Designed miniproteins, single chains, continued (2). Designs and how they scored, part 97

Each design is a single chain, and the fold is of that chain. pLDDT is the mean over its residues in the fold that is shown.

## One batch from the design tools (miniprotein)

Design m7366
Fold by ESMFold2-Fast:
Structure m7366 (fold): chain A 62 residues (1-62)
Amino acid sequence: MDAGGGAAAMAAAGMPPGAAAQLASRNSTKDEEATREAGRLGEEGGDAAGAAQGAVIGSKLG
């Protein structure tokens, strides 16, 4: 697997964490608990993880 491929796929998706959470909520027909948790992590984790990772990498690089 290529690291760049993952980043390109994310950019191509063009889907913010909030939109992903909304989509997950719409599809909560079965496995509501799993869908809800995935949506929450997508909405919160995507923003927080991105900011935290950027800060850590930025700090180490310069």
Scores: mean pLDDT 53

Design m7367
Fold by ESMFold2-Fast:
Structure m7367 (fold): chain A 80 residues (1-80)
Amino acid sequence: MGEKAREAVEEARRLARQLREKFAGDPRGELGAGTAEGLALISAGVGKVTGDDEFGAEMAEKIAEKIREALEKGDPSLAG
């Protein structure tokens, strides 16, 4: 992965862990965090395959933003 996509994916993963911890034992939190992490990784992979690291980073950043909204609003479904 390029540097931008890697940093964005790592941030999305960090936020997904916070979501999983906040909603521990809630299937919605587990599903939302897992889905968001998977989508961030897929976004980075698409950027690598297409050669567009900027696109991969932008998509992973959008996933991170959704996770932040889920954490702020207390609704894990907003992350996925």
Scores: mean pLDDT 73

Design m7368
Fold by ESMFold2-Fast:
Structure m7368 (fold): chain A 77 residues (1-77)
Amino acid sequence: SAMLEQLEALKAEAEAAGDEISALAAAALIAYARGDYESALRHAERAVELEAKELGLPREQVEKDLEEYRKALEEER
């Protein structure tokens, strides 16, 4: 699919640039598109944690947003 090809290209570009956050975000979306929700959540959590740290966002807000994301994935079952 065009979306999956674009995500794979974005991941490769991010990896080549040393952009760990973008690479993890792309990996999460690729896993989600493939139905691998466990890997998607793991990659997304790592990406959000690194981005929040860089932006100085409070840990409580990150935890709340991640919990909301987990619930959305569980509802798809």
Scores: mean pLDDT 76

Design m7369
Fold by ESMFold2-Fast:
Structure m7369 (fold): chain A 83 residues (1-83)
Amino acid sequence: MEEPLPREEFLERFRREFEEAERFIRENPESLTEAEREAWRLIREGASDAEVDAFAERQGLDEGARRALRAVIRLARELREEE
């Protein structure tokens, strides 16, 4: 069974992956679709659940994708609050 990472280790890994993704997007904005750029904007700005739901409705995202996007937004918000 996969054991969940300790919160501090998980947040450190997420921070590294987030910083790497942000750098990639900044250096390669043309590699993203319009929808992917909007999703990244929602993550960076700490969008509300209502904003995520409106985005998901426009893009035809299922409940799993909506929950994943909300989770990433919450984690990114926590990282900014710990800076």
Scores: mean pLDDT 73

Design m7370
Fold by ESMFold2-Fast:
Structure m7370 (fold): chain A 87 residues (1-87)
Amino acid sequence: DAQRAELQAKIDKLIAEVEAALTKAMQAAKDQAVLDKLKAQQGEIGRLLGKVLRTLKTGSPAQAQKILDQAEKKIKEILAESEKLLS
């Protein structure tokens, strides 16, 4: 199914962007408290991405797209909060 392949590609790209952003943030962390908060945010993002991947596997492409849209919004909010921790 072309729609599932397109969604998988979007998810893979999002995962790569998240990994790059969090790795950079963790490398820039100055103390353990900031690092611990970044690790907690990584866990939250992992849970959101896990839900998207499960929906892609078990649900319709339309359901997966809806959950992906919700996850992308929340992930962007979490990444913005991560950037504020480094300011």
Scores: mean pLDDT 83

Design m7371
Fold by ESMFold2-Fast:
Structure m7371 (fold): chain A 103 residues (1-103)
Amino acid sequence: AKLLEELKSLIREIERTRDPQRIQQLVAQAKRLLAQNKLSPEQAFELIREIIRAILRTRDPVVQQALEELFDAILKNSELSPLEKGILEGMFRIALAVNKLAQ
């Protein structure tokens, strides 16, 4: 519960931040938390939904790249089946495609 809220807070801060150095620090902090904690499938799905919402809202390519790095980190540190991973990767690719069409 607390870990999930902390990761969501970091995702929202990355989305709001306009300083590339600060974005890099926030990504590093989130990756550290993920490396120390294995996520359940439910936690991974919830975090990916937050990342997808941020991808659809952002117009900053630095923020988009940071969110892509966090997506990869979540998949690597989650107890996901191949099917669950495929679903999340599909959802994320659709979000990126929609964002590119809006640019």
Scores: mean pLDDT 86

Design m7372
Fold by ESMFold2-Fast:
Structure m7372 (fold): chain A 81 residues (1-81)
Amino acid sequence: SAALDAEIDAERAAFKEQVEKEWKYLMKLRFEADANPEKRDELMAQARKLEKEINDKYQQFTADLESRRAQAEAEEAARKA
């Protein structure tokens, strides 16, 4: 439905905004690692952990949206039968 598509688009936009904030923080960690050689390994480990968490969240969010869309389409098809 158009309403569900609008809701999914709004949720996608909100998630993108949140992920952009997390990416900025990750970039800050990498910048600080380059600026502070003594803390580089620790900061890079934090950056790698955050990058994995961001990627995991992105994959889960995409899978959840695809599942919701498929379920809504199946329910609409069932109602038309």
Scores: mean pLDDT 81

Design m7373
Fold by ESMFold2-Fast:
Structure m7373 (fold): chain A 70 residues (1-70)
Amino acid sequence: SPDDVLREMREWVKRQAEKLSEENREILERMYDRMVAWARRNRMTPEQLRAAFGNLKRVADSLIQQDKEK
C-alpha cells in the first residue's frame, strides 16, 4: 500500500539523518516532508512512491558525500 511505502521511507530517512550534519539532516527531512505532502495531494501509487524513494536515496548519498568533504 502507499502507506507501507511511506512508512519504509520515513524509517529510512530517520536512519540516514543520524549520519548527516544538522544542516543536511534538515534538508533531507524537508525533502521527505514535501514528498509526503505532494504524494497525498496527488494520490501517488506505490510504484510512483518507490520511484520517488529511489530519487530521495540519491539525494541522501549526495548530502553524505558533501558532509565528508567539509
Scores: mean pLDDT 82

Design m7374
Fold by ESMFold2-Fast:
Structure m7374 (fold): chain A 76 residues (1-76)
Amino acid sequence: SALDKKYEEAQRLMDRGQELFEQGRLEEAMALYTEASALYDEAIKNSKDEQKKIRFLVYRLAVGGELLVAERQLER
C-alpha cells in the first residue's frame, strides 16, 4: 500500500541517518531524521488501522529522540 511504502522509505532514511550519526556527521543525520519524521507524520495522519498507527507513532517518537540527541551533541 501507499502507507507501507512511506513507512519503508522513512525506515530507510532513519537507518541512513543512524549510520551518519555514528560517523559524527550530525547535520546530515539530522536532515535525514527530519525527512523521516515528516513521512511518519504523513503515515500517522492517513492511517485508519489502529495497530499500524501505533507502530508509526512509536517510530515517530524514536526519530524525535534521535533528533534531540544529535542537536545536543552539536551544542557541545
Scores: mean pLDDT 82

Design m7375
Fold by ESMFold2-Fast:
Structure m7375 (fold): chain A 87 residues (1-87)
Amino acid sequence: MVQKYSLEDLLEAARRFAAENPEDMSEELALRAAEAFAKLSELPQETVDAILAEAEAAARAALAAGASEREAAELALEVMLEKAEEA
């Protein structure tokens, strides 16, 4: 199977997830996640792995500093978007 995702496919999946889980995830956060993953899908797997590791480290550091799970997730998405643009 071709595992390349279009931005539209990811946005549709994100909206569906937000609609099914409105208490757990906002539409804005879901759409940001979809955009980040769409950008990562255009990069080599080794670059994706490095970006995801950095985003995870940033999220863990934020949680350790007292950030909420939502704030940590938003920071991880910002790191993914920034690093994907730099790649």
Scores: mean pLDDT 70

Design m7376
Fold by ESMFold2-Fast:
Structure m7376 (fold): chain A 74 residues (1-74)
Amino acid sequence: MLTLEEVKAEIDRIDAEYKKKVAQSTDKNEISKIFNEAIDRYSELAQRASTPEARRLAAEKIKEIYKDLKKYLS
């Protein structure tokens, strides 16, 4: 089980990694795959979180990525 501080650190890492990959990609299919991989990683993070606050942070990140994905699909 991950503490709130560990979840925050993992969020920062995942966020930096997928944003870098998106910035380096020009293929819409590849970008979609990158977003889906980030969603999966945040979903796992939420399940590993030890507190409601930590789970909420991971869930909010999933919502943000879905909003961003909708913009790419529009």
Scores: mean pLDDT 80

Design m7377
Fold by ESMFold2-Fast:
Structure m7377 (fold): chain A 106 residues (1-106)
Amino acid sequence: DETLELLKKAIRRRAEELGIELADEDLDAAFAAVLEAMLEDPELAARLAEEGITREDIAADPGLGFDHLLGILGQIATERGLSGEEVRARWDGWIDAGLARLLAAR
């Protein structure tokens, strides 16, 4: 799953930027935590509901679910005139929230 691997690479990169050591066995838990952080974002949650995409759909295919979430983020960026840096800041925020959840569970 290419999309899932790209997200895992983004999580690993952000963890390295924050000085967090992340083992390979932590990546699946970190991925799940980042997806949960994205699904708790009120704007993303509202847009998923508008498109008829459920949490169950995302759980059945997390890679495809992540593709839908990226598509929604792209729509929001276009509607609000967000720069690539602003989109990246939102993305890093979700990764940071996911990593915080992972670390709190340790």
Scores: mean pLDDT 76

Design m7378
Fold by ESMFold2-Fast:
Structure m7378 (fold): chain A 65 residues (1-65)
Amino acid sequence: MGEELEKLEEKAGKLVQEYIKKFEEVKDDPEKVAELRKKAQEELVPLGLEIARLYKEIQEKKKNG
């Protein structure tokens, strides 16, 4: 069920964990934290939108299958 959804969720999870680690490394530098937050949003927002779109498609297809 939803190989594409599972791949995107796994990719998003890995990116989140990578960003959490990077935030821990730069937590004492507010400028680096701000830049890292911006980069995380730029990478994670498109993934979140694709995950939401696929989730909606799966729900709609279940009504027809």
Scores: mean pLDDT 77

Design m7379
Fold by ESMFold2-Fast:
Structure m7379 (fold): chain A 97 residues (1-97)
Amino acid sequence: NEIKSKLKQFKKNKSDDVLQELLTLLKEGLKDPNENVRIGALLTLKEVIEVLTDEQLKKYLHEIGVILELGENDESEEVREKAVEVREVLKKKVEEI
């Protein structure tokens, strides 16, 4: 799984280039016809948000918001509920900076 590989790389090095690649993969994951792939993308986004630096959070806040909006407007109730949970994690992280 390319998403899991990139998440592992990002956790190790905190590189903006790896983060940008990972966010692009997550956005594509939220367009996947398989509901479980879309849920997995949101769970990975939650892990990304939890380990972002304050500078990365500020820089990528808009792009993360766009990815969350895709989940919040999903056809699946389970995907929408997961996106709301991840949004709450993002809100708490933003309040700390």
Scores: mean pLDDT 87

Design m7380
Fold by ESMFold2-Fast:
Structure m7380 (fold): chain A 88 residues (1-88)
Amino acid sequence: MLLKATSPALRELLASLGLPDVLTPEELRLALGLYAIRQKLARTDVDPTLLDVKGTLLGEILGVDEVDGRDTELIVERLLSQTEVLPA
């Protein structure tokens, strides 16, 4: 299944990682992980379960300053809400 990013913020996030705006759900999950690592969203010196997304494209997409990194499936679901399924 192929997804197309529909929001400007999600497209910019994918472009920042060198990724296309058309990808699979699995690639979207990998993109989330790569973005979190490159932006150093996990603050291990404070709480390793929280991702500080304030001022980031991911924070803009989610509308929050912090998210629980253990809820990656919920974060992916929120990203999927900003995609459309391409016809087979």
Scores: mean pLDDT 74

Design m7381
Fold by ESMFold2-Fast:
Structure m7381 (fold): chain A 96 residues (1-96)
Amino acid sequence: MKEAAEKAGEAAAEGGRKATLGTSTGVGSAAAGISGSGGYASARIGARQGKGKEGAKEAAEGAKTSALSAKSGGGEEGYKKGEEGAKKAEEYAKKA
């Protein structure tokens, strides 16, 4: 469903934002933000093209990468919040 892809993108963006805010290094923060934003963009593009399921999967992958980038940058709190966003994105991806 288009709604599921959009919610996956929103979850990825929120997870990326929280991962970025909880990261202790500038490099890790930037990587987390980029990955979360990429997932959101993929979900939006997929929804527009009738490929909502593919877009939702991309959003879930972006959210996971965002969480891992935060962890690598020393952001334990950002990692936890990023993982929560990734789990929500995966749930929406399964519904898409």
Scores: mean pLDDT 62

Design m7382
Fold by ESMFold2-Fast:
Structure m7382 (fold): chain A 73 residues (1-73)
Amino acid sequence: MQKEAQKVIDEMKKELDKIGQEALDNGWSPEELKQRGVKVINEAIEKVPDEYRDQVVQTGADLLSQNLQQLRS
């Protein structure tokens, strides 16, 4: 189970990185990036047991915040 939860988190990180790069390359609005990032995080939460939800939220929110900051700068 723990290895499966880690794979979900790793997949979420990859998807958030891709979305962040697409936002920079294509000139997305911060709101569009945030909406897409929240969907990725929510899908990851649904795939993990409750005990990992805090880790998923913290990791996803941190990466999304970094991507949003780069886009707004």
Scores: mean pLDDT 82

Design m7383
Fold by ESMFold2-Fast:
Structure m7383 (fold): chain A 80 residues (1-80)
Amino acid sequence: MERIRKAALDAARAFVEAMKAGESQETAIKKAEDVLRSHGLSEREIKAILMGIQRAYALDPNASAEELAAAGMEEYKRYA
């Protein structure tokens, strides 16, 4: 669980940094995916966490990395 939480937070930070840098949402998602993959997560785990991050961002574009990571972890618990 600790490893997955750290991966989700690192991915959420990468997503927020890419968006602040003016990158597209598609590029920001790709960067978050690459971070999750570098942590050794499975495709199922990666998809669940990215779904949570994307859904939370759609509801609040000003959400913090910590808030996006928390949303990613809720989807992980449900589907991964």
Scores: mean pLDDT 87

Design m7384
Fold by ESMFold2-Fast:
Parts: sequence; structure tokens; C-alpha cells
Structure m7384 (fold): chain A 94 residues (1-94)
Amino acid sequence: EELVELAEKRKERIEKNKPYAQQTRDALEAARPTMDEKTRKAVDAVLKLSDFLEERAEKIIEAMKKGPEEYQKVVEEANREFDELMKKLAEELK
């Protein structure tokens, strides 16, 4: 199935970029103790968003392997969860 092939290509791209994402996360965590309160809240929000996006990408890739109906359902669920997370983070940062 073309969806399975596309899922494998997306998984490879994510794995290839993981070291760079981890390097950025490690740098932010190392700098966190020297940050002011506003900057620390922004960094915490970015890390929460990063974790959510990684989990979402994994769920979408697995759904692609199960077929078009599961893929659409998981994407719609992930979009709703993303919108709610973004609203919550925006309120916490203001």
C-alpha cells in the first residue's frame, strides 16, 4: 500500500532529525536555571509542544499503516488535541 510506503519514509525523516531535536532540547534544559521567569515559562511551553508533536507524529505514522480510515480518524483527533494544547499554552504564557 502507498500509505505504508509513505509512513516508512516519514518515519525515516523523523529519525534522521531526532539528534538535532535532542541537541536543541538539551541546550534549553542546560540554560533553564539561568533564565528569568518569563523565559522559563516559554521554554517549558516549547518543550511540552515538542513532546506532543513527537507523540502525534508516531500515532499518525502507525495509523497510516492501518489504512486511510484510521489515518483520517487519528489526524482529526490529533488536530483537536493540538488546538486544545495551543489554547492552554497561550493562556499560560499570557
Scores: mean pLDDT 76

Design m7385
Fold by ESMFold2-Fast:
Structure m7385 (fold): chain A 95 residues (1-95)
Amino acid sequence: SLEERIEELRERAIELLLEAAKLAKSKGDDGLANILLGFAGMSLIDDAYGVGIIARIAARMLKTYYPDDEEAQKLAEELERVSEELLRLHEEKEK
């Protein structure tokens, strides 16, 4: 169902945000890590649109903080894909 797909993407966004927070902590960026942990927490209770926007912001932050880091680039790309799918499913739900 549409709701099942949204929940799968929510779970994936949370996993990616937690991995991003772990990466930020490993680099000594405690402030960014705390923001990403907060984003993961918000993603537990927000709608598809809200989680989609959170994922997009997180992806942009990773690209800005770690432009030369391969793992950060992969996490950002995956967050962007999850964001795009969640925003598309939000549009589908509005129809």
Scores: mean pLDDT 88

Design m7386
Fold by ESMFold2-Fast:
Structure m7386 (fold): chain A 72 residues (1-72)
Amino acid sequence: GPTDEELDGAVLYLAVAVEYVIAKKAIENGDFDTAKEAIERLRKYAEEAESLGLTDLAKFIREVIDELEKEV
């Protein structure tokens, strides 16, 4: 079965995907406060991924944040 690290990574990846959808929908609706809150949660997920040694996931999350910040 999957390892604890693989499960933690999968949970973080799903959380990132949810926050990305929230941020994009908020941006499309002009709700920049909700978009900024989602971006703040993404930053915390990047820090969590880094603390777990999931360096590639942390880098990916930061790239997602950079893209979203260009739209707010």
Scores: mean pLDDT 87

Design m7387
Fold by ESMFold2-Fast:
Structure m7387 (fold): chain A 80 residues (1-80)
Amino acid sequence: SSLQEAIALYEEAIKALEAGDVETALRLAKEGLDLSPTLSDEQKAVLKALLERLAKDGRTDEMRRLLEEAKQGLEKALAS
């Protein structure tokens, strides 16, 4: 399902951030957002712009928190 695929993409994005690969993390995070069925197209666009800004500013801890929150939200939806 797109929900399970989005969770997997967020997990890989978090691993990329832990490895210091911000470019790969950003790409994977955007793919995860696109597959997240709980988000509107407008919400996806806003979150992509936020992630790009955080990446540019080197705020990788905030990127990680956002990705962990997005993953947890989808995991709760999957468990329901």
Scores: mean pLDDT 85

Design m7388
Fold by ESMFold2-Fast:
Structure m7388 (fold): chain A 88 residues (1-88)
Amino acid sequence: EQPEASREEIEKGIELAKKGIEALDNGDYKTAAEYFRQAAEAVQNSPAIAGTFRKAADAAEQGNKREAAIYSTAALLIAVGELVVLDL
């Protein structure tokens, strides 16, 4: 089986991603991209979540607020889903 990120790693990724979304809402796309990259690294053992956070970071670096919001939200939904499974 492919390794999954631990609960602590996923929670760290969610916290970093929330900071990225706040930076994105404030128009600080560079800071948003940095937080999304850190979130991806925190959840690197869950490739689907990490890959989606990297897409959010790339979109933020390009100044594409809409795409960054879509990808960061998608990554958060996948991450929350994994936490729910870990709580079972």
Scores: mean pLDDT 83

Design m7389
Fold by ESMFold2-Fast:
Structure m7389 (fold): chain A 92 residues (1-92)
Amino acid sequence: MREELLKKLEELAKKLEPFVEKLAEEKDLETAKELQEIAKKILAEKVLKKPPEELTPEEITEALQRLAEEEPELLLEVRLEILEEMLKLKEK
């Protein structure tokens, strides 16, 4: 159910809040780039069904807008998977 997905997203976001704040304060561009590449791969595989290297920033923005309007549950799944990958990076 959507409510269960939202609760998982909120709980995971709370766990990652100190990590995200630390990345912003330290301007850790390397970790930020890794997260962007992970997000790009997830969007390419689950949403756009294209190789991630073929995605333009415009296509990514358009895809996120369409998901928010037409498939909000899929958008939540994508966000959850990104946060799970972020948690894995924090643990290393």
Scores: mean pLDDT 73

Design m7390
Fold by ESMFold2-Fast:
Structure m7390 (fold): chain A 64 residues (1-64)
Amino acid sequence: MVEEIRRAAREYRGKTPEQRELADRAERSVRAYEMAKAMGEPVVDDAIEQGRRYMRELRREARR
């Protein structure tokens, strides 16, 4: 899942300002998840779910 979000963010980066913002948000949600995990803090499902949501928005924008 994390790799899927990163791949979508990379694929759509630089196409439009809106897609770039969504890609940045998707990458930030992934980084927050990885950072919490690395620091031994409780992992929150919200970060991954937000990443999934941004990935779906990116794919929707790409279909335009």
Scores: mean pLDDT 69

Design m7391
Fold by ESMFold2-Fast:
Structure m7391 (fold): chain A 74 residues (1-74)
Amino acid sequence: MSPRERLRELGRRVRELVDEIVAEGRRQGWSPAEIRARVAEAVARLAEEMGLSPEETEAVLLAAQGEVQALLRA
């Protein structure tokens, strides 16, 4: 798999994880900080399983946190 394809696939999976965690957090009444922490943990585990570099992991985590912020502000 090319690095570009790998990042695109990872981005899609991260978006699904963010949507799941934000939905569950809203259902359970979690704080924004708790939702962000759970997203960070899930993204880190996914990156470990996919063998991502530290730079790729940081880029994906930054994108995921941006999506959490957008959803929580809506």
Scores: mean pLDDT 79

Design m7392
Fold by ESMFold2-Fast:
Structure m7392 (fold): chain A 108 residues (1-108)
Amino acid sequence: SNAEKDIDRIYEEARARLDELFAVADQMSKEELKEAVREIFRDLAFRLFQAALLHGWSREKVNEMAEAILEAEKRFLEAIDNHDLETAKQEARRVLDELHEKLKEIAK
């Protein structure tokens, strides 16, 4: 659907921003890295909300999307807190991939 295409595009842009962040993450404090991640998720949530509005999604679908994004952000921030940077990068990519698949399922 057109909604799935918008999700794919928004996801790819968020993924690119995370890759750029990870390229300089070794130069950042843990607090700076966590704030940068929150900004990426804030932008991701806003853009997905706009796409959902444009495609006429039900309140139930919007709530499922919001819960999925919030859980992914939480898991991502926990990975930064609990792991070394290299392990955190791997876990973060896995979390983002799982979020992408969940959002595509909601969009059906």
Scores: mean pLDDT 86

Design m7393
Fold by ESMFold2-Fast:
Structure m7393 (fold): chain A 92 residues (1-92)
Amino acid sequence: MSAENGKLAEQALELIDRAVGEMEALTAEAKRHAGDAARLQELRSRVDAIAAEGMEAAKLLGKASEYMGRGAESRIKQAKDAATAAIDAALA
């Protein structure tokens, strides 16, 4: 890997870690807004947007390493699924 490609992969990893962390924060925030349908719908839209950004970062990582890209896609999906489940539980 060239130094430039290594820098791009590092930046992609930072974006993936940020997206996962933001979705984990939204999972906690959803629990604080139990019964607030309007707020929970806003959080759902934010989760969808963050997951989309994380998936784009995972694709960039996949250009450097397909194995690492697939692992990152799995991490983003798991974080999105957890946040979505927390929002659904808070709506019930």
Scores: mean pLDDT 85

Design m7394
Fold by ESMFold2-Fast:
Structure m7394 (fold): chain A 75 residues (1-75)
Amino acid sequence: STAEKISELTDMQLKVQKLELEEEKKNKYILALQYRIALLMGYKPKGWTKEKEEEVERLIEEAKKLIEEEKEKEK
């Protein structure tokens, strides 16, 4: 469901904030997650383009990978 996807993306924002990354890189991932949440809620961001859509999808997948890698390193 859309609500489940939004919840997952919101949880990812919190996990990204806890990653050992530079603030600018964290903000880039968080912004990508926020754009995806907005789209799922039916809000199209100003100046939305296909290039931004592709970049957002790439950043979300990269964030997922980094969260999984961090989880595996914690022991």
Scores: mean pLDDT 81

Design m7395
Fold by ESMFold2-Fast:
Structure m7395 (fold): chain A 96 residues (1-96)
Amino acid sequence: SMIEKIKKLAEEAVKKAEEDFDQAISYLREATKLVKQSKTKEAYDILAEAGARMIAAAKKNGKDPSKVWAVVAAGFREAGMTPEQARKMRELAEKL
C-alpha cells in the first residue's frame, strides 16, 4: 500500500539520520512526495513523526534541522502544516 511505502521510507530516513544526514534527508524527501499524493491524516502523521525524530538526531549531532522542517512542510503543502501540528512536532523532537 502507499502507507506501507511511506512508513518504510520514513523508517529509513530516521535510521540514517545519525549516520548520513544527507541520505536521511533524501529518504524523507521521497516519503514527502508520496505524502503529497496520499494526502491522508495517517500519511501526514508518519511524516511529522519521522521529521521530529530527525530534528532530534540533527540537534544531537550539531546539524541544522531547518532542512527537515522544509521537507516536512512541503509534504503538507496543499493543507498547510497547522501551528498545532508544528508545536507537537517540536515537542516530540525535544523529548527525544
Scores: mean pLDDT 79

Design m7396
Fold by ESMFold2-Fast:
Structure m7396 (fold): chain A 97 residues (1-97)
Amino acid sequence: MEKDIEDGVRRIKEGVDRVVEARKLGKEIAEKNKEKPMKEVIELARREAERWARERGLSPLSARALGLLAEASAAIKLGADKKKVSEKLRKELEKLK
């Protein structure tokens, strides 16, 4: 079997596409709910991204990671400091290992 590299590249592409979709979902939820408190909107974004991931058969770990990405994207869209959001996201993703 000499296809390990091609399979690896395919998995990376699929992972990138899922990250883009999760961030887009977070942004869309923030736009539709901008009148609500930020804490409620970012929690909604996380829950919806986790549900989206589970419906696609992704692992609980992947669902949590995509939820955190959607939460971060929603927070940034609502005016949160990008650097602080990125630092929090990094720490939360490290805890998933």
Scores: mean pLDDT 80

Design m7397
Fold by ESMFold2-Fast:
Structure m7397 (fold): chain A 82 residues (1-82)
Amino acid sequence: SMEEKKKLQEELKKKTEEALAVGGKVLADSVKDLLGIQLQVQKAKKAGDKETQAKLEEQLKRAQALYDNLLAHFRKKRAAAE
């Protein structure tokens, strides 16, 4: 719906700004990719497209792992610098 789209855009903006502050463009770009894939999974799920949903869920798992790894790296780097 239009309301769901607005909420997702606001969440994307907020999370992108937070990621940019923590890990710069690299972390911000990984957040955008992760949230973009999450949106595509939701669309496939609502459409009942199980094949596309399964493929996108695998992509989401990989994107989540990359984001978690990058976030942990930048957090450790900042903690060591304090």
Scores: mean pLDDT 80

Design m7398
Fold by ESMFold2-Fast:
Structure m7398 (fold): chain A 61 residues (1-61)
Amino acid sequence: SGVALGVGLLVRELGLPRAVARAIVEGRATPEQRRLFRDRLIAHGKSEAEAEAALATLERL
């Protein structure tokens, strides 16, 4: 349930492909998919520090 919500948010807010969003939320993203997520957060107005904090938060869930 939380996975579905997180995937939907990443697809809607960051324009990530659904498969990439799912891999990130499930903690199984490749380094390239994690970089795409970070780059998308920065492109949407987040700092590098905020993007890294978001990745760390998702990886701990």
Scores: mean pLDDT 78

Design m7399
Fold by ESMFold2-Fast:
Structure m7399 (fold): chain A 92 residues (1-92)
Amino acid sequence: SEVEKLIKELEKIMKEIAKLQVDNDPDKVATLVGLVIRAIGIIEQLRLLGAPEEAIELLREALKTAMNSTDLSQAIEKIEELVKKARELIEK
């Protein structure tokens, strides 16, 4: 389904954001900004496709986790858990 494809792409983007070590490098900052804009766009597309607000809030929290990551392993685990909960709400 289109929804499942969007969720998979969003999770992939958030994991890329979490892995990106931004050390005040302008090229890395530009990459981070581009990934965040794409993630926000996918979350908005999911909202327009009828995703419940609770699922959208979980996906936004996952994106915040990706952006504020200082521990990659913990960030990935939290992103996966939040995305799983959001998917369960969307599939109902």
Scores: mean pLDDT 86

